# Designs tried in a protein design run: designed miniproteins, single chains, continued (5). Part 6

Each design is a single chain, and the fold is of that chain. pLDDT is the mean over its residues in the fold that is shown.

## One batch from the design tools (miniprotein)

Design m16177
Fold by ESMFold2-Fast:
Structure m16177 (fold): chain A 74 residues (1-74)
Amino acid sequence: SVDELLSRMEELIRKMEEAVRAGDLERFEELLQEYGLVLQELFDAGAHDDPAVRARLEAMLERVGELLDRAAAL
């Protein structure tokens, strides 16, 4: 379901935050790849056509962007 996919993405972002905090770049890169796969599954389900889902995805994209900037400093 869409809610399950969004929950998985939120969980992956939380794990990515933990990896960056720990200085674990390898773990961060693995989690980022998993995030991309879940995002693709959500797109394949057509869920991104929902404005509410798009708003949540935009918020997640901002968080991932901040984490990418922090990971680049590792």
Scores: mean pLDDT 85

Design m16178
Fold by ESMFold2-Fast:
Structure m16178 (fold): chain A 67 residues (1-67)
Amino acid sequence: SLEAFNNLITLLQDPQASVEDVLQALQALPLPLQVGLGRLAGVQSDTLQQTAEEILKIREKGPAYFE
C-alpha cells in the first residue's frame, strides 16, 4: 500500500532506524515490491532480512551523498 511504502521511506530518513524496523516495513509491502527492492539493493535472494541489511548498508556507504 501507499502507506506502507511511505513508512519505509520515513524509516530510511531516520538515522536511528534498525534492520528490524526496515524488515517490518518491507513485510508490509506487496510481494512484487519486496522482490523488486531486493534486486535494486543488489540482493539475489528472496530473504527480506538480507534486503533490509543491504538497504541500510547502502545508506551507510553514502548513496545519499550523491543527491
Scores: mean pLDDT 71

Design m16179
Fold by ESMFold2-Fast:
Structure m16179 (fold): chain A 62 residues (1-62)
Amino acid sequence: MLEDSQKANRIMLEIKEELEKNPEMTVDQAVARAEALATREGLSQEMKDLVVAAAARMAEER
């Protein structure tokens, strides 16, 4: 639903900002953070998988 997409985008932005503030954050830590945020916000499994994949990519592409 639209609300889930908006929540997913917010989580991805939060992870991006955390990675920029903490360059020592590992891919595993970024993934764990994205999973925790997605679970807290009640995202569907599909949206959770999407934000986790995005978090991993952002951490790897630093």
Scores: mean pLDDT 80

Design m16180
Fold by ESMFold2-Fast:
Structure m16180 (fold): chain A 69 residues (1-69)
Amino acid sequence: GPAREAALARVRELQARGLISEEEARTLEDLIRAGDFTAAMAGVADLQKAGLISAEEAAELRALLREAA
């Protein structure tokens, strides 16, 4: 659905900006495509804890994941 596609686009944007690795982006994309939003949310939290993405970027992605679920 639209929220899932927006979440995937946001993950790709984070990778394109060099904030996360190709492997980190692929892992999140695979979880989102599988509909494992709980694991995807945990992955976003891990990226934020690692300092790779901002609190604002994490909050936006979490909102999209909640809407997609």
Scores: mean pLDDT 88

Design m16181
Fold by ESMFold2-Fast:
Structure m16181 (fold): chain A 70 residues (1-70)
Amino acid sequence: ISDKELDEGALIVAAAVYLTVARKSDDPEVLEEAKKGLERLYKQAEELGMENASRFARDALKEVEEKLKA
């Protein structure tokens, strides 16, 4: 496992944690924090060319944004 592979895996795990917290919470403040975390992870994955992490973070971010609208 290279450092890049470890970093991408770590980004995916971090995004999964934010998504899990967002799925369990109806608190807008918690959802906003999850959104901010996912936005940072998505930007980092995009800047590093990490396609799997980028896609996962983007999809998670969309789910959290949809929940914030409800």
Scores: mean pLDDT 81

Design m16182
Fold by ESMFold2-Fast:
Structure m16182 (fold): chain A 99 residues (1-99)
Amino acid sequence: SKLEETRKELIEKLDSDNIEKVREALEKAVELIASEDPELRELGLEALERAIDSDNIEVIKLTLEALKRALSVAPDDIELINRLIGLILRAIGKLFELE
């Protein structure tokens, strides 16, 4: 399915040592968060959560910027907004650990 292909591409790009591929995956995750489809929004959240697990400070910084963009484009869904805020706090904590 197209959903499984998108998931595979996101994982492969996020797990890459190439920062530009990580950036592309994060941009796609933000697009997915803007979707009216709950399954696509969940995939976007999964991708952002995966990116925060990186030990690369530059990836965490890019993820924090992507999370800020995701908040600006997110539908008016309090559960989604609360999850994005939780991820922002987690990303900030991860930056503090890596500095």
Scores: mean pLDDT 87

Design m16183
Fold by ESMFold2-Fast:
Structure m16183 (fold): chain A 93 residues (1-93)
Amino acid sequence: SREDLLKAIGLALRCLGDGLDLAAKVEAGELTLEDCKKAIEDILKENAEYLSPETQEEVLKKAKEILDANTDNLAEAVLEAFQLIARAILKEM
């Protein structure tokens, strides 16, 4: 429905906003790789009602792989990981 679509867009935009804030903190040298992994776990937990358990596991694994593969460009990796989470929310709702 239109109501479900608007809710999904709102959740995805909030997720992307959180990703941008975290990327800014990474650029400022305030966050470690482990802090970023914890933030991804926290965001997925907050959105657990909107994602199947299978999607949650797949997204968490892929997001952590993105971070581990891009430790020299961690801010960009954080943005990519949060875009992955936002797309999963849009697809499931």
Scores: mean pLDDT 86

Design m16184
Fold by ESMFold2-Fast:
Structure m16184 (fold): chain A 66 residues (1-66)
Amino acid sequence: MLSEEELEEEVWEAFVLIVLGIGKATNDLDGARAMAEKLIARVAETNPELAERLRKIADEGFAEME
């Protein structure tokens, strides 16, 4: 079982993936990127290492869509 901290990390990763999916489904990449940046910025205030992982996931996902 994942630890409570790892569960929190998985939840934030899932949110970023959902935002990417919404961007792809709606073809609103700018809106999806803005939402992802807000989520990542919020995480960076408390967990900068997780924020860097989320940014990498977002960057890779958006690069595949562009």
Scores: mean pLDDT 76

Design m16185
Fold by ESMFold2-Fast:
Structure m16185 (fold): chain A 97 residues (1-97)
Amino acid sequence: EIEELKEKIEELEREMERIAAQPRTKENELRLIELAREAARLYAELYRIQGDPLVTVAENGAKAAEIERLLVEGRYEEAREMLLKLGYDKEEVDKLL
């Protein structure tokens, strides 16, 4: 289980590096965000199994990737709602968006 998770994370990271070397298009940005979110989810699962306190950091990474996806897609209201749910103040969100 742990070995399988590590292998999948390594594969996702290699794919992200490959895409990052390509032209910066909306499609490539969305794909990178999708891969980053999946990698963060797998890291959270790995850390949970290992009892590592970094599980919270990995879970927050997955949420951050989802917010970036919404922003790239122009879904600003949904991105705003997620930021507020994460504990950002309205003033902070207004400055970011």
Scores: mean pLDDT 78

Design m16186
Fold by ESMFold2-Fast:
Structure m16186 (fold): chain A 99 residues (1-99)
Amino acid sequence: MRQALVDKIRSDSDSLTDADLAQARAVADQLDADADAIIAADPDDLDAQIRAARLRRTAASFRATVAYHNNDQDTIAQIRRRMTDIARRIQAINAQRAA
């Protein structure tokens, strides 16, 4: 499901239907809920924190797609910055833990 939506966003983002946008929001909400559940289960686990951050980054990507359709440039810019910061944090922690 998620991969098919991602492929459609990449190939034909301007022709996304209201149903596709609703699916993008639902996927983002589910990813954020999954991230919250992971942290709630073990709040001090660095692996859980990295996994949750990855889910939140993916959720932000789907929310950005919705913001593009709403022509909300300020929200798009804010989401992009947040995603970049999350990605850098994940990379740095993973590099330390892989050593």
Scores: mean pLDDT 77

Design m16187
Fold by ESMFold2-Fast:
Structure m16187 (fold): chain A 92 residues (1-92)
Amino acid sequence: PLPLPSMEEVVKAVREAAKALGLSEEDIERIVEAVRTLDEELIKELLGEEHAKKIKELAKTETQRAVLIASALIAKLVNGEEAVEELLELLE
């Protein structure tokens, strides 16, 4: 298996993807904070308790959790909460 990217590489990819999708600097920094800290309470506040729990169950490593958190937050900010549900269903 390929080595997983470092947390800093994940953060760089997240910033580039969010900028390409037209997210504000404020939203980008909020996503980056959630990705860097992996704070369960912050993630619950941003995504809701059920989505936070599902991400934890789907992602076995910190890097995988960071990628799923970033993807879910970007989906929510671009397309709304329904897009988070659709994303997590695709990964089950």
Scores: mean pLDDT 79

Design m16188
Fold by ESMFold2-Fast:
Structure m16188 (fold): chain A 77 residues (1-77)
Amino acid sequence: MEEEALREERIRERARERLLADGYSQEIVDLAENKDLDGLEEYLRKNSNLSEREIAQRVTAIMLAYIGALLEAELAE
């Protein structure tokens, strides 16, 4: 129970460290970890000159990067 929760926390922490090492900002990593797609869209809309299409593509790319990092972290455990 608690051991499984700690393992999941380690996997998330490792995925977070990977994204930060790859150059993503703390804010983007926090939003991706919380699966806050609306928050990612608003963050990009406020902090960039991207079009709505480019924002959607960037959100997708960020989420795929985070999912990939989680899978790699899980396989390394």
Scores: mean pLDDT 82

Design m16189
Fold by ESMFold2-Fast:
Structure m16189 (fold): chain A 60 residues (1-60)
Amino acid sequence: MEEHIEAIKEYLESRGIVPRDWRDLALMAAAYIEDSELKELGFESMEEFQEALRYIESLA
């Protein structure tokens, strides 16, 4: 899970996006990350990505 969170952060940072907090991180990840990018970020499926977003939201 932590490796997936770091991959999301690095991806967003590479696009000039810096989330303010955990809630903002989950929102921006959902808005900017497309299905085609999930494999490069280490996700096996959209369901796994959605589970990661729910975990991030739980930290907010």
Scores: mean pLDDT 78

Design m16190
Fold by ESMFold2-Fast:
Structure m16190 (fold): chain A 78 residues (1-78)
Amino acid sequence: SELARGLLLAQRAVWLKAQGGKDPEAFRAAAENLEGLSEEERAAAEAAMDAYAEKHLTEEEKAELARYRAEAEAEAKA
């Protein structure tokens, strides 16, 4: 869904920021690759981003990431 895609984009943006990724082209490339991800690949990517976020993100950034995930889960179950 569009919401789930938005969540993945947000997670990738957060992950790239945590990595010190200052390259807008890297973010764009990551976003473009979302179209080709299977459901399994999305789940793996989200898990990896979450693990990384726990180590490098601020509390506010972690809260925002959790909020986006909750919205995507609510949409999927609605």
Scores: mean pLDDT 58

Design m16191
Fold by ESMFold2-Fast:
Formats: C-alpha cells, structure tokens, sequence
Structure m16191 (fold): chain A 82 residues (1-82)
C-alpha cells in the first residue's frame, strides 16, 4: 500500500509535468483552436488513466493544472527579467 503510493506519486509527477508543458505552450501561443485541441488531448489522457486508476487520474489532472499555472507565471517572470 505505502510502496504503491510512493510509486504512484512518481508517476503523477511525470504525467503532471507533461500536461503542464503542453498547457503552458498552448496558453503562451494564445491560439483559439488550441482550446479545443487541449480539451481533446486532456480527455484522451484522462480516459487512459481512468482505466488504470480513477483516483490517480483525478490527482494527475489537478497536479497538471497547478504545475501549468506555476510554469506560466515563472516563464512570464523570466521573460520580463531577460
């Protein structure tokens, strides 16, 4: 149980980073079409994760959203400083 949770956390971390990178790119570009495509990609990823563990899928989405927001803020700040 505890060992499985530790492994799940590592997987969520990796998945969250991938989702955050995609969300950050889409937001930076400001494409209207990206909103629909981002939803499709997220829906497909969520469906794949739901088959493995519904709780992990929900956690990964929340983690990805948080990372995306942080990455966007940091990127904007760095761009202004550079």
Amino acid sequence: AEAARARRLAIDRDAGKGLAAMASSSAKLGYPKDKEESKRVLETALKSMEKLDPAAAKEAVEFGKELARETLEESERKLEEE
Scores: mean pLDDT 57

Design m16192
Fold by ESMFold2-Fast:
Structure m16192 (fold): chain A 78 residues (1-78)
Amino acid sequence: SLADEAIARLKAGAAAMIALAREDPRFARGMLQLGERSAREIVEELEKQDEEAGRRVREAADAMIAELRATTDALEAA
């Protein structure tokens, strides 16, 4: 489904951003900000077309942004 494809792409993107932030922690905050903006745009566009698909993607996006934020906070604390 469109939602499943969007969730898979968001997960892949988040994993790549986390890997890059771990390689160079100086960019962790910027990666979080980029991730938040990208996730918001995807969710808003899907919600306009399919409320249920948008809801599922929003839940997944919120979880992934929480992981990016936790990673950023941990790297900044180190």
Scores: mean pLDDT 80

Design m16193
Fold by ESMFold2-Fast:
Structure m16193 (fold): chain A 95 residues (1-95)
Amino acid sequence: SEIDELVAQLERLLLRLLAESTDPALRARLHEVMGLVGEAMRHYEAGDYEAALAKLEEALRLLEEMAARWPQYRPGLEEIRRLLEQLKELVRRAA
């Protein structure tokens, strides 16, 4: 599905940033974003679209905070934000 493809792209980008990053604080935030996306997809699969959207919105807020703190990683974080916004829109349309 288009959602499964976006989730796979998000996971690949997050793992790429983790491999490129040596900052343990940034790595912790990247793991937190991965966890929030995973929780959102579990809610989506259960039919809890409102809960899924809330988790995606939390991930987007976290990415905004990360982009402010680590401007050197902003291009990679912006690509992840774009895919998360696309995922949020698809989940919203499925509701």
Scores: mean pLDDT 88

Design m16194
Fold by ESMFold2-Fast:
Structure m16194 (fold): chain A 92 residues (1-92)
Amino acid sequence: MEKALELLAKKLGVSVETLKKQAERIKNMTPEELKEYIDKATEDEKVLIGAILSLLGADPELIAYVFNKLSKEQRRKLLEILREINKELGIG
């Protein structure tokens, strides 16, 4: 997990500390709280949330929820980030 979060932080141009704080918040949220958080998030924050949920192996329904809130371009960006991280980790 640590290495995946470090790679994600580098790809998104955010600090590892910020990413760890977001991952901890997401882990402690109920599905209802998480959906509300996603709805209030900026477009860039939605990409970050989607990446964290995917890396944590969260419920596919929650992952689909955030993906459905992303534009076509943001969805492509998120998929590219995840693909690169998975390649660097030797997954897939």
Scores: mean pLDDT 79

Design m16195
Fold by ESMFold2-Fast:
Structure m16195 (fold): chain A 90 residues (1-90)
Amino acid sequence: SELLKEIEEQVRELQELVDNNAPKEVLLEQVKKIIELLKKLAEETGNEELKAFVEALEEQYKEMLEYSDEEARREIARIALVVKELLEKL
């Protein structure tokens, strides 16, 4: 799937941004892009587990807006790994 490849590329970009200590705003913009792409994938596939994951990630995104830069970076690093693992199972 072209969409799956695009999501994989955006997750790699997120991992690079985390590794390079990118600012919170840059990291959150990248997470937002990944969320929108995952929503499209959930709609295309009808995958209920993926839909539930996206809904949880959207709520987590809202929480991360209130985090310190350091807290957001740590949580986003965790999210990148979880999304990567999820994509490997699709």
Scores: mean pLDDT 87

Design m16196
Fold by ESMFold2-Fast:
Structure m16196 (fold): chain A 71 residues (1-71)
Amino acid sequence: SMIERARSLSEKEKEILIRAGEAYREDPNASVREVAKRSGVSTSTLSRIMKKHGLISPEEVVRMASAVRKA
């Protein structure tokens, strides 16, 4: 489940994904580069975290951010 996946995240990954989820919620059409900038990380860092956790779309990032807040 997404909640169990959220519990496996490091504290740094949780913070980044919460910020990224907020950015995608405000602008679902934002580029990964724009979202990374708003999250306070490099594009490479955000892309690596997304790939590591199977988050391949803005909707997946928003769902993970919500799961992190619930977990």
Scores: mean pLDDT 82

Design m16197
Fold by ESMFold2-Fast:
Structure m16197 (fold): chain A 80 residues (1-80)
Amino acid sequence: MVDELVKEADEAEAKGDFERAAKLYTQAGMVALVKGDFDRALELFDRAAEAYEKAGNTLLAKSIRNAAPSVVEALRKARE
């Protein structure tokens, strides 16, 4: 469930494992997106981008921030 992935991501972030935290927030965002929880998906993708920045992966952070709104909008339109 999304809550389990977020809990693992929060734990990884607290331990300084920002790359693992970013991956888990990305997975949680994707699950929220599939369930139609678009606002939560955007929040989780933003947290993933922040974690990638803290991990030193600025390119992945920028890619997520640029792509996530467009992906969410496309899937929102595909569902009714």
Scores: mean pLDDT 82

Design m16198
Fold by ESMFold2-Fast:
Structure m16198 (fold): chain A 64 residues (1-64)
Amino acid sequence: MKFVSTFTDDEAAIKEAQAIHDKGYEEALKETDATKYTGLALRGIGDALDVVLKAAREERKKAA
């Protein structure tokens, strides 16, 4: 899955978020337990979103 962010135009932050998401997805694919698989996938997505939101907050601070 690729990240297209509505939160920030910071290409570096978007790439970092995409890499974190892909890493979480790869870890999820190693699980055979559906419950553990879902948990790992959601954690990766959450960590990726945190990077994007942090970049968006920094951008808004500079724009203020």
Scores: mean pLDDT 63

Design m16199
Fold by ESMFold2-Fast:
Structure m16199 (fold): chain A 91 residues (1-91)
Amino acid sequence: SAKEKYEKQGMYWAVVEYLRKSDLPNEKKYEIAKRVEEVLNDESLSLEEKEKLIKEILINEAGASEKEADEVIKKGKEGKVPVEPGAEAYR
């Protein structure tokens, strides 16, 4: 559905924003973002399973607290994350 596609895209950019603000090496940020993208594009997983796996990746790989991981997922689903500039038309 359009809502599911929007929520998946939002969660990806929320993760990217979190990683951008972290002190992790750029190579590790890239690897984590790629793994999150792979989880989000796995059509065998429910949205709920994707959320759980992304939280686990953030906690175990990015050093996020449970609260930080929850806030990333919430922001992504609510679409309150800035979209990458120039990635999509404003209109």
Scores: mean pLDDT 77

Design m16200
Fold by ESMFold2-Fast:
Structure m16200 (fold): chain A 68 residues (1-68)
Amino acid sequence: MLITLTPENAPALARELSRLSGKPFGEIQRILNELLDAGITRLSTKELAERLGVSQSAVSRAAERLGL
């Protein structure tokens, strides 16, 4: 499954991933902003999980909850 990352959905995605993974919100938000700044806006759940240092299941559940 591909996730479309936008400046509008990144804060909500960071909050859900922080809640599900226990990783600090600020750390996740920083990495998501770095991806956006690099023009990386479409990633698989696996690629996003690897970049964020979280489980693929956490990314999948966050994306499902947010309708991504």
Scores: mean pLDDT 85

Design m16201
Fold by ESMFold2-Fast:
Order: structure tokens, then C-alpha cells, then sequence
Structure m16201 (fold): chain A 61 residues (1-61)
């Protein structure tokens, strides 16, 4: 599924990503530390999951 795919691509745990995103209506915006550096990947993921856009800063792994 998309959560596992993104977790693998971004080298984060599925549990961490799921807890941060919730992947559902009313999901809280994930913290910067879950989203490494690429704003376009973040925004694409958010669009696919019907989440609002956020201003995220680059976060070094």
C-alpha cells in the first residue's frame, strides 16, 4: 500500500509514518522529522491522501 511504499522510499518505519500521518480524514499534520527534505515528495504524498499542504523545512536524516 502507499504507506509501506513511502516508508520504504524515505527509509522510515511504517509505524512511525502511520502514527504521524494517520492516513485518514482529520489526520494531524506529521512532524518534520518524519519527512526528510523533499517538499515535492511530501506534497505529492499529502495530495494522494487528501491532506492539506504544509510548510515543511528540510530535515536531515
Amino acid sequence: DITKKIAKEWNVSVGTLTKATGLGPGTKVPPIGVWPGDRNKINNFRKQNNLPDINVQSYAS
Scores: mean pLDDT 50

Design m16202
Fold by ESMFold2-Fast:
Structure m16202 (fold): chain A 67 residues (1-67)
Amino acid sequence: SLAERLKELEKRAKEAIAKKDAKEINEVGVEITKLQLEANKAGDEETAKRALKLLEEVSKALQEILA
């Protein structure tokens, strides 16, 4: 399910951010963006909203590491 895929991406994002792995953070960000688009098209507003928040956190962490 989309919710299960989001949980996997949440775990990957947290691990990548903890390790300050800019490449992995960027790759996870791309996957979260794809999941958000799929959730929006499916009308899964809860999953889409959660994916957007995770994407914001991932983008913020990536910018901080690259600064």
Scores: mean pLDDT 84

Design m16203
Fold by ESMFold2-Fast:
Order: C-alpha cells, then sequence, then structure tokens
Structure m16203 (fold): chain A 59 residues (1-59)
C-alpha cells in the first residue's frame, strides 16, 4: 500500500514536470496541479479516493 502510493506520487510528479512526455494532445496538461494528481492517483489500483484526496490536500 505505502510503496504503491510512493511510486504513484513519483510517477505523477514526473508526468507533471514533463507534460511533453505524453504528447501535445494530453488533456491533463491544462489541469490544475491538484486535479492532475487526484485524477492520476485515483486511476491507480490500490489507491482509494480517500487516500488520493488526503495526499492532494497536503500538496
Amino acid sequence: SKEVIEKALRAAKELWENPEALGSANPLRDMPKRDFYLEFLTSIKGISEEEAKKIVEEL
């Protein structure tokens, strides 16, 4: 659980800092940081919506 969250946060940070890696058609490029992290974290198996919201509030 905790390791899954840590890996997910690292991946989300990499994608947020390098939006071009997903190409110019990536709809997440125009999202606010909090919304991006929330969408990304909730898409990962093993992370609950409540856990994702708590993490995003700490950003």
Scores: mean pLDDT 70

Design m16204
Fold by ESMFold2-Fast:
Structure m16204 (fold): chain A 88 residues (1-88)
Amino acid sequence: SLGERLLELAGRAAELYAERLGEDAEKAAREAVEAVRAALPELSDEEIERAIVILETLERVVRAKAAGASDEEIRAILEEGRARLAAL
C-alpha cells in the first residue's frame, strides 16, 4: 500500500540521517518516523504519493553524495524529483 511504502521510505531516511549526521540525529529521526505514522490516517493518497517522491529523491541525493557524485549529478536527481512532483 501507499502508506506502507511511505513508512518504509521514512524509516530508510531516518537510518540514512542517523548514519550521516551521527547518533545525536537518531532520536529526532525516529520521532519524525512516528509523526509520519501518526499522520497517515489523515493524509490523502495524493499527499502520500507526494511524500514518497520527496523521500525517494532525498534518499537518492544522500546516497549519491556519499558515493562522491558531482554537483551536476545531484542537480539531475533533484530535477527528476521535481518533474515527478509536477506530474502528480
Scores: mean pLDDT 81

Design m16205
Fold by ESMFold2-Fast:
Structure m16205 (fold): chain A 80 residues (1-80)
Amino acid sequence: MKKPVVVEVRNLPQLSTEEAKERLIKELEDKGYEVLAVDTAPSLEAAIQKVKELVEKLQPDKIVIARTADGYVIVAAKKK
């Protein structure tokens, strides 16, 4: 049995995409995750499509999708 991918959705409308990337990477690393990929998307639909591609290619343990002031940030991570 394969463990399901955990998907976490966040709203960070006060942060730019660049600020949100830095914050999310640090939070994931502090929680014992290795960040595999970071991407951005202009819409939720584009973000969901990128999530599907990252799951297929990297098989991460966790994906974070964050809404920011400038769009969406996607972070794919695995446990160390």
Scores: mean pLDDT 82

Design m16206
Fold by ESMFold2-Fast:
Structure m16206 (fold): chain A 76 residues (1-76)
Amino acid sequence: MAEKLKEIAEELEKTAPVEIQKAVEQGLLTEEEAKKLIELAKKFAEALKAGDFAAAKEYWAEMRKIAEEAVKRAEA
């Protein structure tokens, strides 16, 4: 299980910046939100690799807050 989580973390480090940048290009995210999400995704991946699931949960919660604000703005 832990080995699979490390593999997922490595994949996130590679894919998250690309997918987040596409969202900026499509107007779904601001560049500021994208930079924060990329930084949080990196910290989330590092926490998963370290087995620090408490920290990973906190970074995931912060990423969700940014996503929820983006959705709220799109609805306005």
Scores: mean pLDDT 76

Design m16207
Fold by ESMFold2-Fast:
Parts: structure tokens; sequence; C-alpha cells
Structure m16207 (fold): chain A 64 residues (1-64)
């Protein structure tokens, strides 16, 4: 799976669950924990989410 495909799946999950930030946060954190997302890819995901209007506080929680 490419990074773009992964970002599309994450956004699809978030949008499908009526923009539940908790689901979004847990999904991204699980991908990092399993080594699917590198630190560089996590920064790209964070930039994408920020561009979609996700609050900085949620992005900061995802990066922890």
Amino acid sequence: MSLDDLIRELWGHYDHHNRDYEILKKSVQELVKRGVLTPEELEKVADFLKSKGVPQSVIDEIKK
C-alpha cells in the first residue's frame, strides 16, 4: 500500500465514522505502533489532516 492509499483509507474511516477524532487518533497510533507508518510518513499524515481542518490538539495527540 502506498502512503497516498493509506492516507485515503484513514480519511475514509474518519469520514465514515462521522468525523470521530478518537477513531482517527487510534487508527493512526495503531499504524505507527505496528511499524506501518514511519516517523516521516506520520509527519505527512499530520500535514494532510491539518489541511483537512483537524485541530492541532488532535494532531499533537496522534504524534505522541
Scores: mean pLDDT 73

Design m16208
Fold by ESMFold2-Fast:
Structure m16208 (fold): chain A 70 residues (1-70)
Amino acid sequence: MLSLEEARKLVTFASAVLGRPLSEEEIEELARELSKLPEEEWADFLARKLQIPLDKARAVLAAFKRELES
């Protein structure tokens, strides 16, 4: 489970990596939803909300997890 701050970091990271600008309100809304989801649902959530292929969402999530574990 992500804290709200970690969820906000993940959404911001995804936005930056994908070159898809998000408003502050969009980041907050996505972070709140993401923080309530179990880990196995994060990739699907990102793919759906950011309108990207699931494989790309999985790649972004894997890169972010590496950052959290460092």
Scores: mean pLDDT 80

Design m16209
Fold by ESMFold2-Fast:
Structure m16209 (fold): chain A 91 residues (1-91)
Amino acid sequence: MVTVELAPGETVEVKITVLSDDGKYRIEVTVTNSDGTKYTALTAERELKKGDTITLRLTNPFDEPVTVEIKLLDEDGNEVEFKAEVRPAAA
């Protein structure tokens, strides 16, 4: 799991590298607002190889900071290890 804090209106790119074996994966993104409300979204299932990369573009549309938690899930819904690089998105 990787946690990112986004300022109001901030956009970041998160590059995820698969460290687990070849298989089918989904990315789970959970956004927590300042009031503690959580919103969870899952990406479409994708066949990935060890060392493959996925880039997520995340924007905070709110006028307040949000916390974003990112998980990589295998075909059985188990959390697996990954590397993440967080970079500011180009304007």
Scores: mean pLDDT 80

Design m16210
Fold by ESMFold2-Fast:
Structure m16210 (fold): chain A 113 residues (1-113)
Amino acid sequence: MLDKLISLIEDPELQEQLKKLKELLDKGEYENVILITENYIKGNENSKDKKLQEELIYYYSVLGIAYEKMGEYEKAIEYYEKAIELAKKLNADEELIKLLEEQLEKAKKKLEE
């Protein structure tokens, strides 16, 4: 899933940052990913800069993935919903929204049979 999200990023700097977070996730360093992503979100969540708001969609998505890998599906759902809400508010790419909605449904199925 994260590889598909990264492939939708046109900004090479953001793409590189998300690839580094993916490396930490692949190593099982979930707590480090959560710390890095939460710090970015806290620093930028009140920004009126559209580019920073668009980047927040991806950081919320990574936070959701990290919690999902830890088995914290309720928190994963919360952050995927935040990513989707922000993506819709910013009129983000339909393919991005679709990928996030597919990931949200997978996380919901983990809480339900």
Scores: mean pLDDT 85

Design m16211
Fold by ESMFold2-Fast:
Structure m16211 (fold): chain A 104 residues (1-104)
Amino acid sequence: MQAQYDALVAAGNAARDAGKKAFDEGDLDKAVELYQTAIDHYTRALELAQQLGDEQRVLDSAVLIVGASSDLTASKNATPKAAELASSAPDTVDSAMKVLEELL
């Protein structure tokens, strides 16, 4: 059962990484499709974690869904300026999330 959860998260991560690459290359339609695929895999992982009563994996899956949903929204709303910011933004997004975690 743990292996099924790990496989779903790995599949979601692969789709999300492919989505980020498509976004960086300016293929916004492909990025949207890949981020939707990532969300689908993470949602299945969340459902499995809920069935198992694994609160930590439920939380981990929820965080992954939120992250991929943010990437999907950025892809749908992307302008050339937004794409430029997103390609420079891994460090900036991580810094912002860390600040939010310290304030919560």
Scores: mean pLDDT 74

Design m16212
Fold by ESMFold2-Fast:
Parts: C-alpha cells; sequence; structure tokens
Structure m16212 (fold): chain A 67 residues (1-67)
C-alpha cells in the first residue's frame, strides 16, 4: 500500500530514535481512531516538517523508488 511505502521510505532515512518516535505517533493516532493510512500520513508529515532539505530529498527519492 502507499502507507507501507511511505513508512518503509521513512524508516530507511530515520535514526533508530526518530523511527521509535514515528512509530509511537502512528500508534497514538491509531488509538485515537485514525485509519492506518491517515495515521502514517500524519506522522510522516510531522517528521518531514522537522527534516533538513537534504533528509527530505532523500525521503522523497526513496518513496519514488518504492513505487
Amino acid sequence: SRAQRVEDALLSVLSPAEAAEFRARVDELLAAGASLGDAVATAADEVTDRMSDEQREAFVRRVLELE
């Protein structure tokens, strides 16, 4: 799914600590009643907002590679 591709791309560019924070945020959103796709998209948006331009470019390239 698109959500799985976004998650896989993020996990490839995040540190272990950042990946743990991302997963915790996804779990929080799922507990609040979000769908998996919405939870991943929201958590990904929050993480990418904190990224440098270089990290964001690497993430976007990885998402496109996983298409």
Scores: mean pLDDT 79

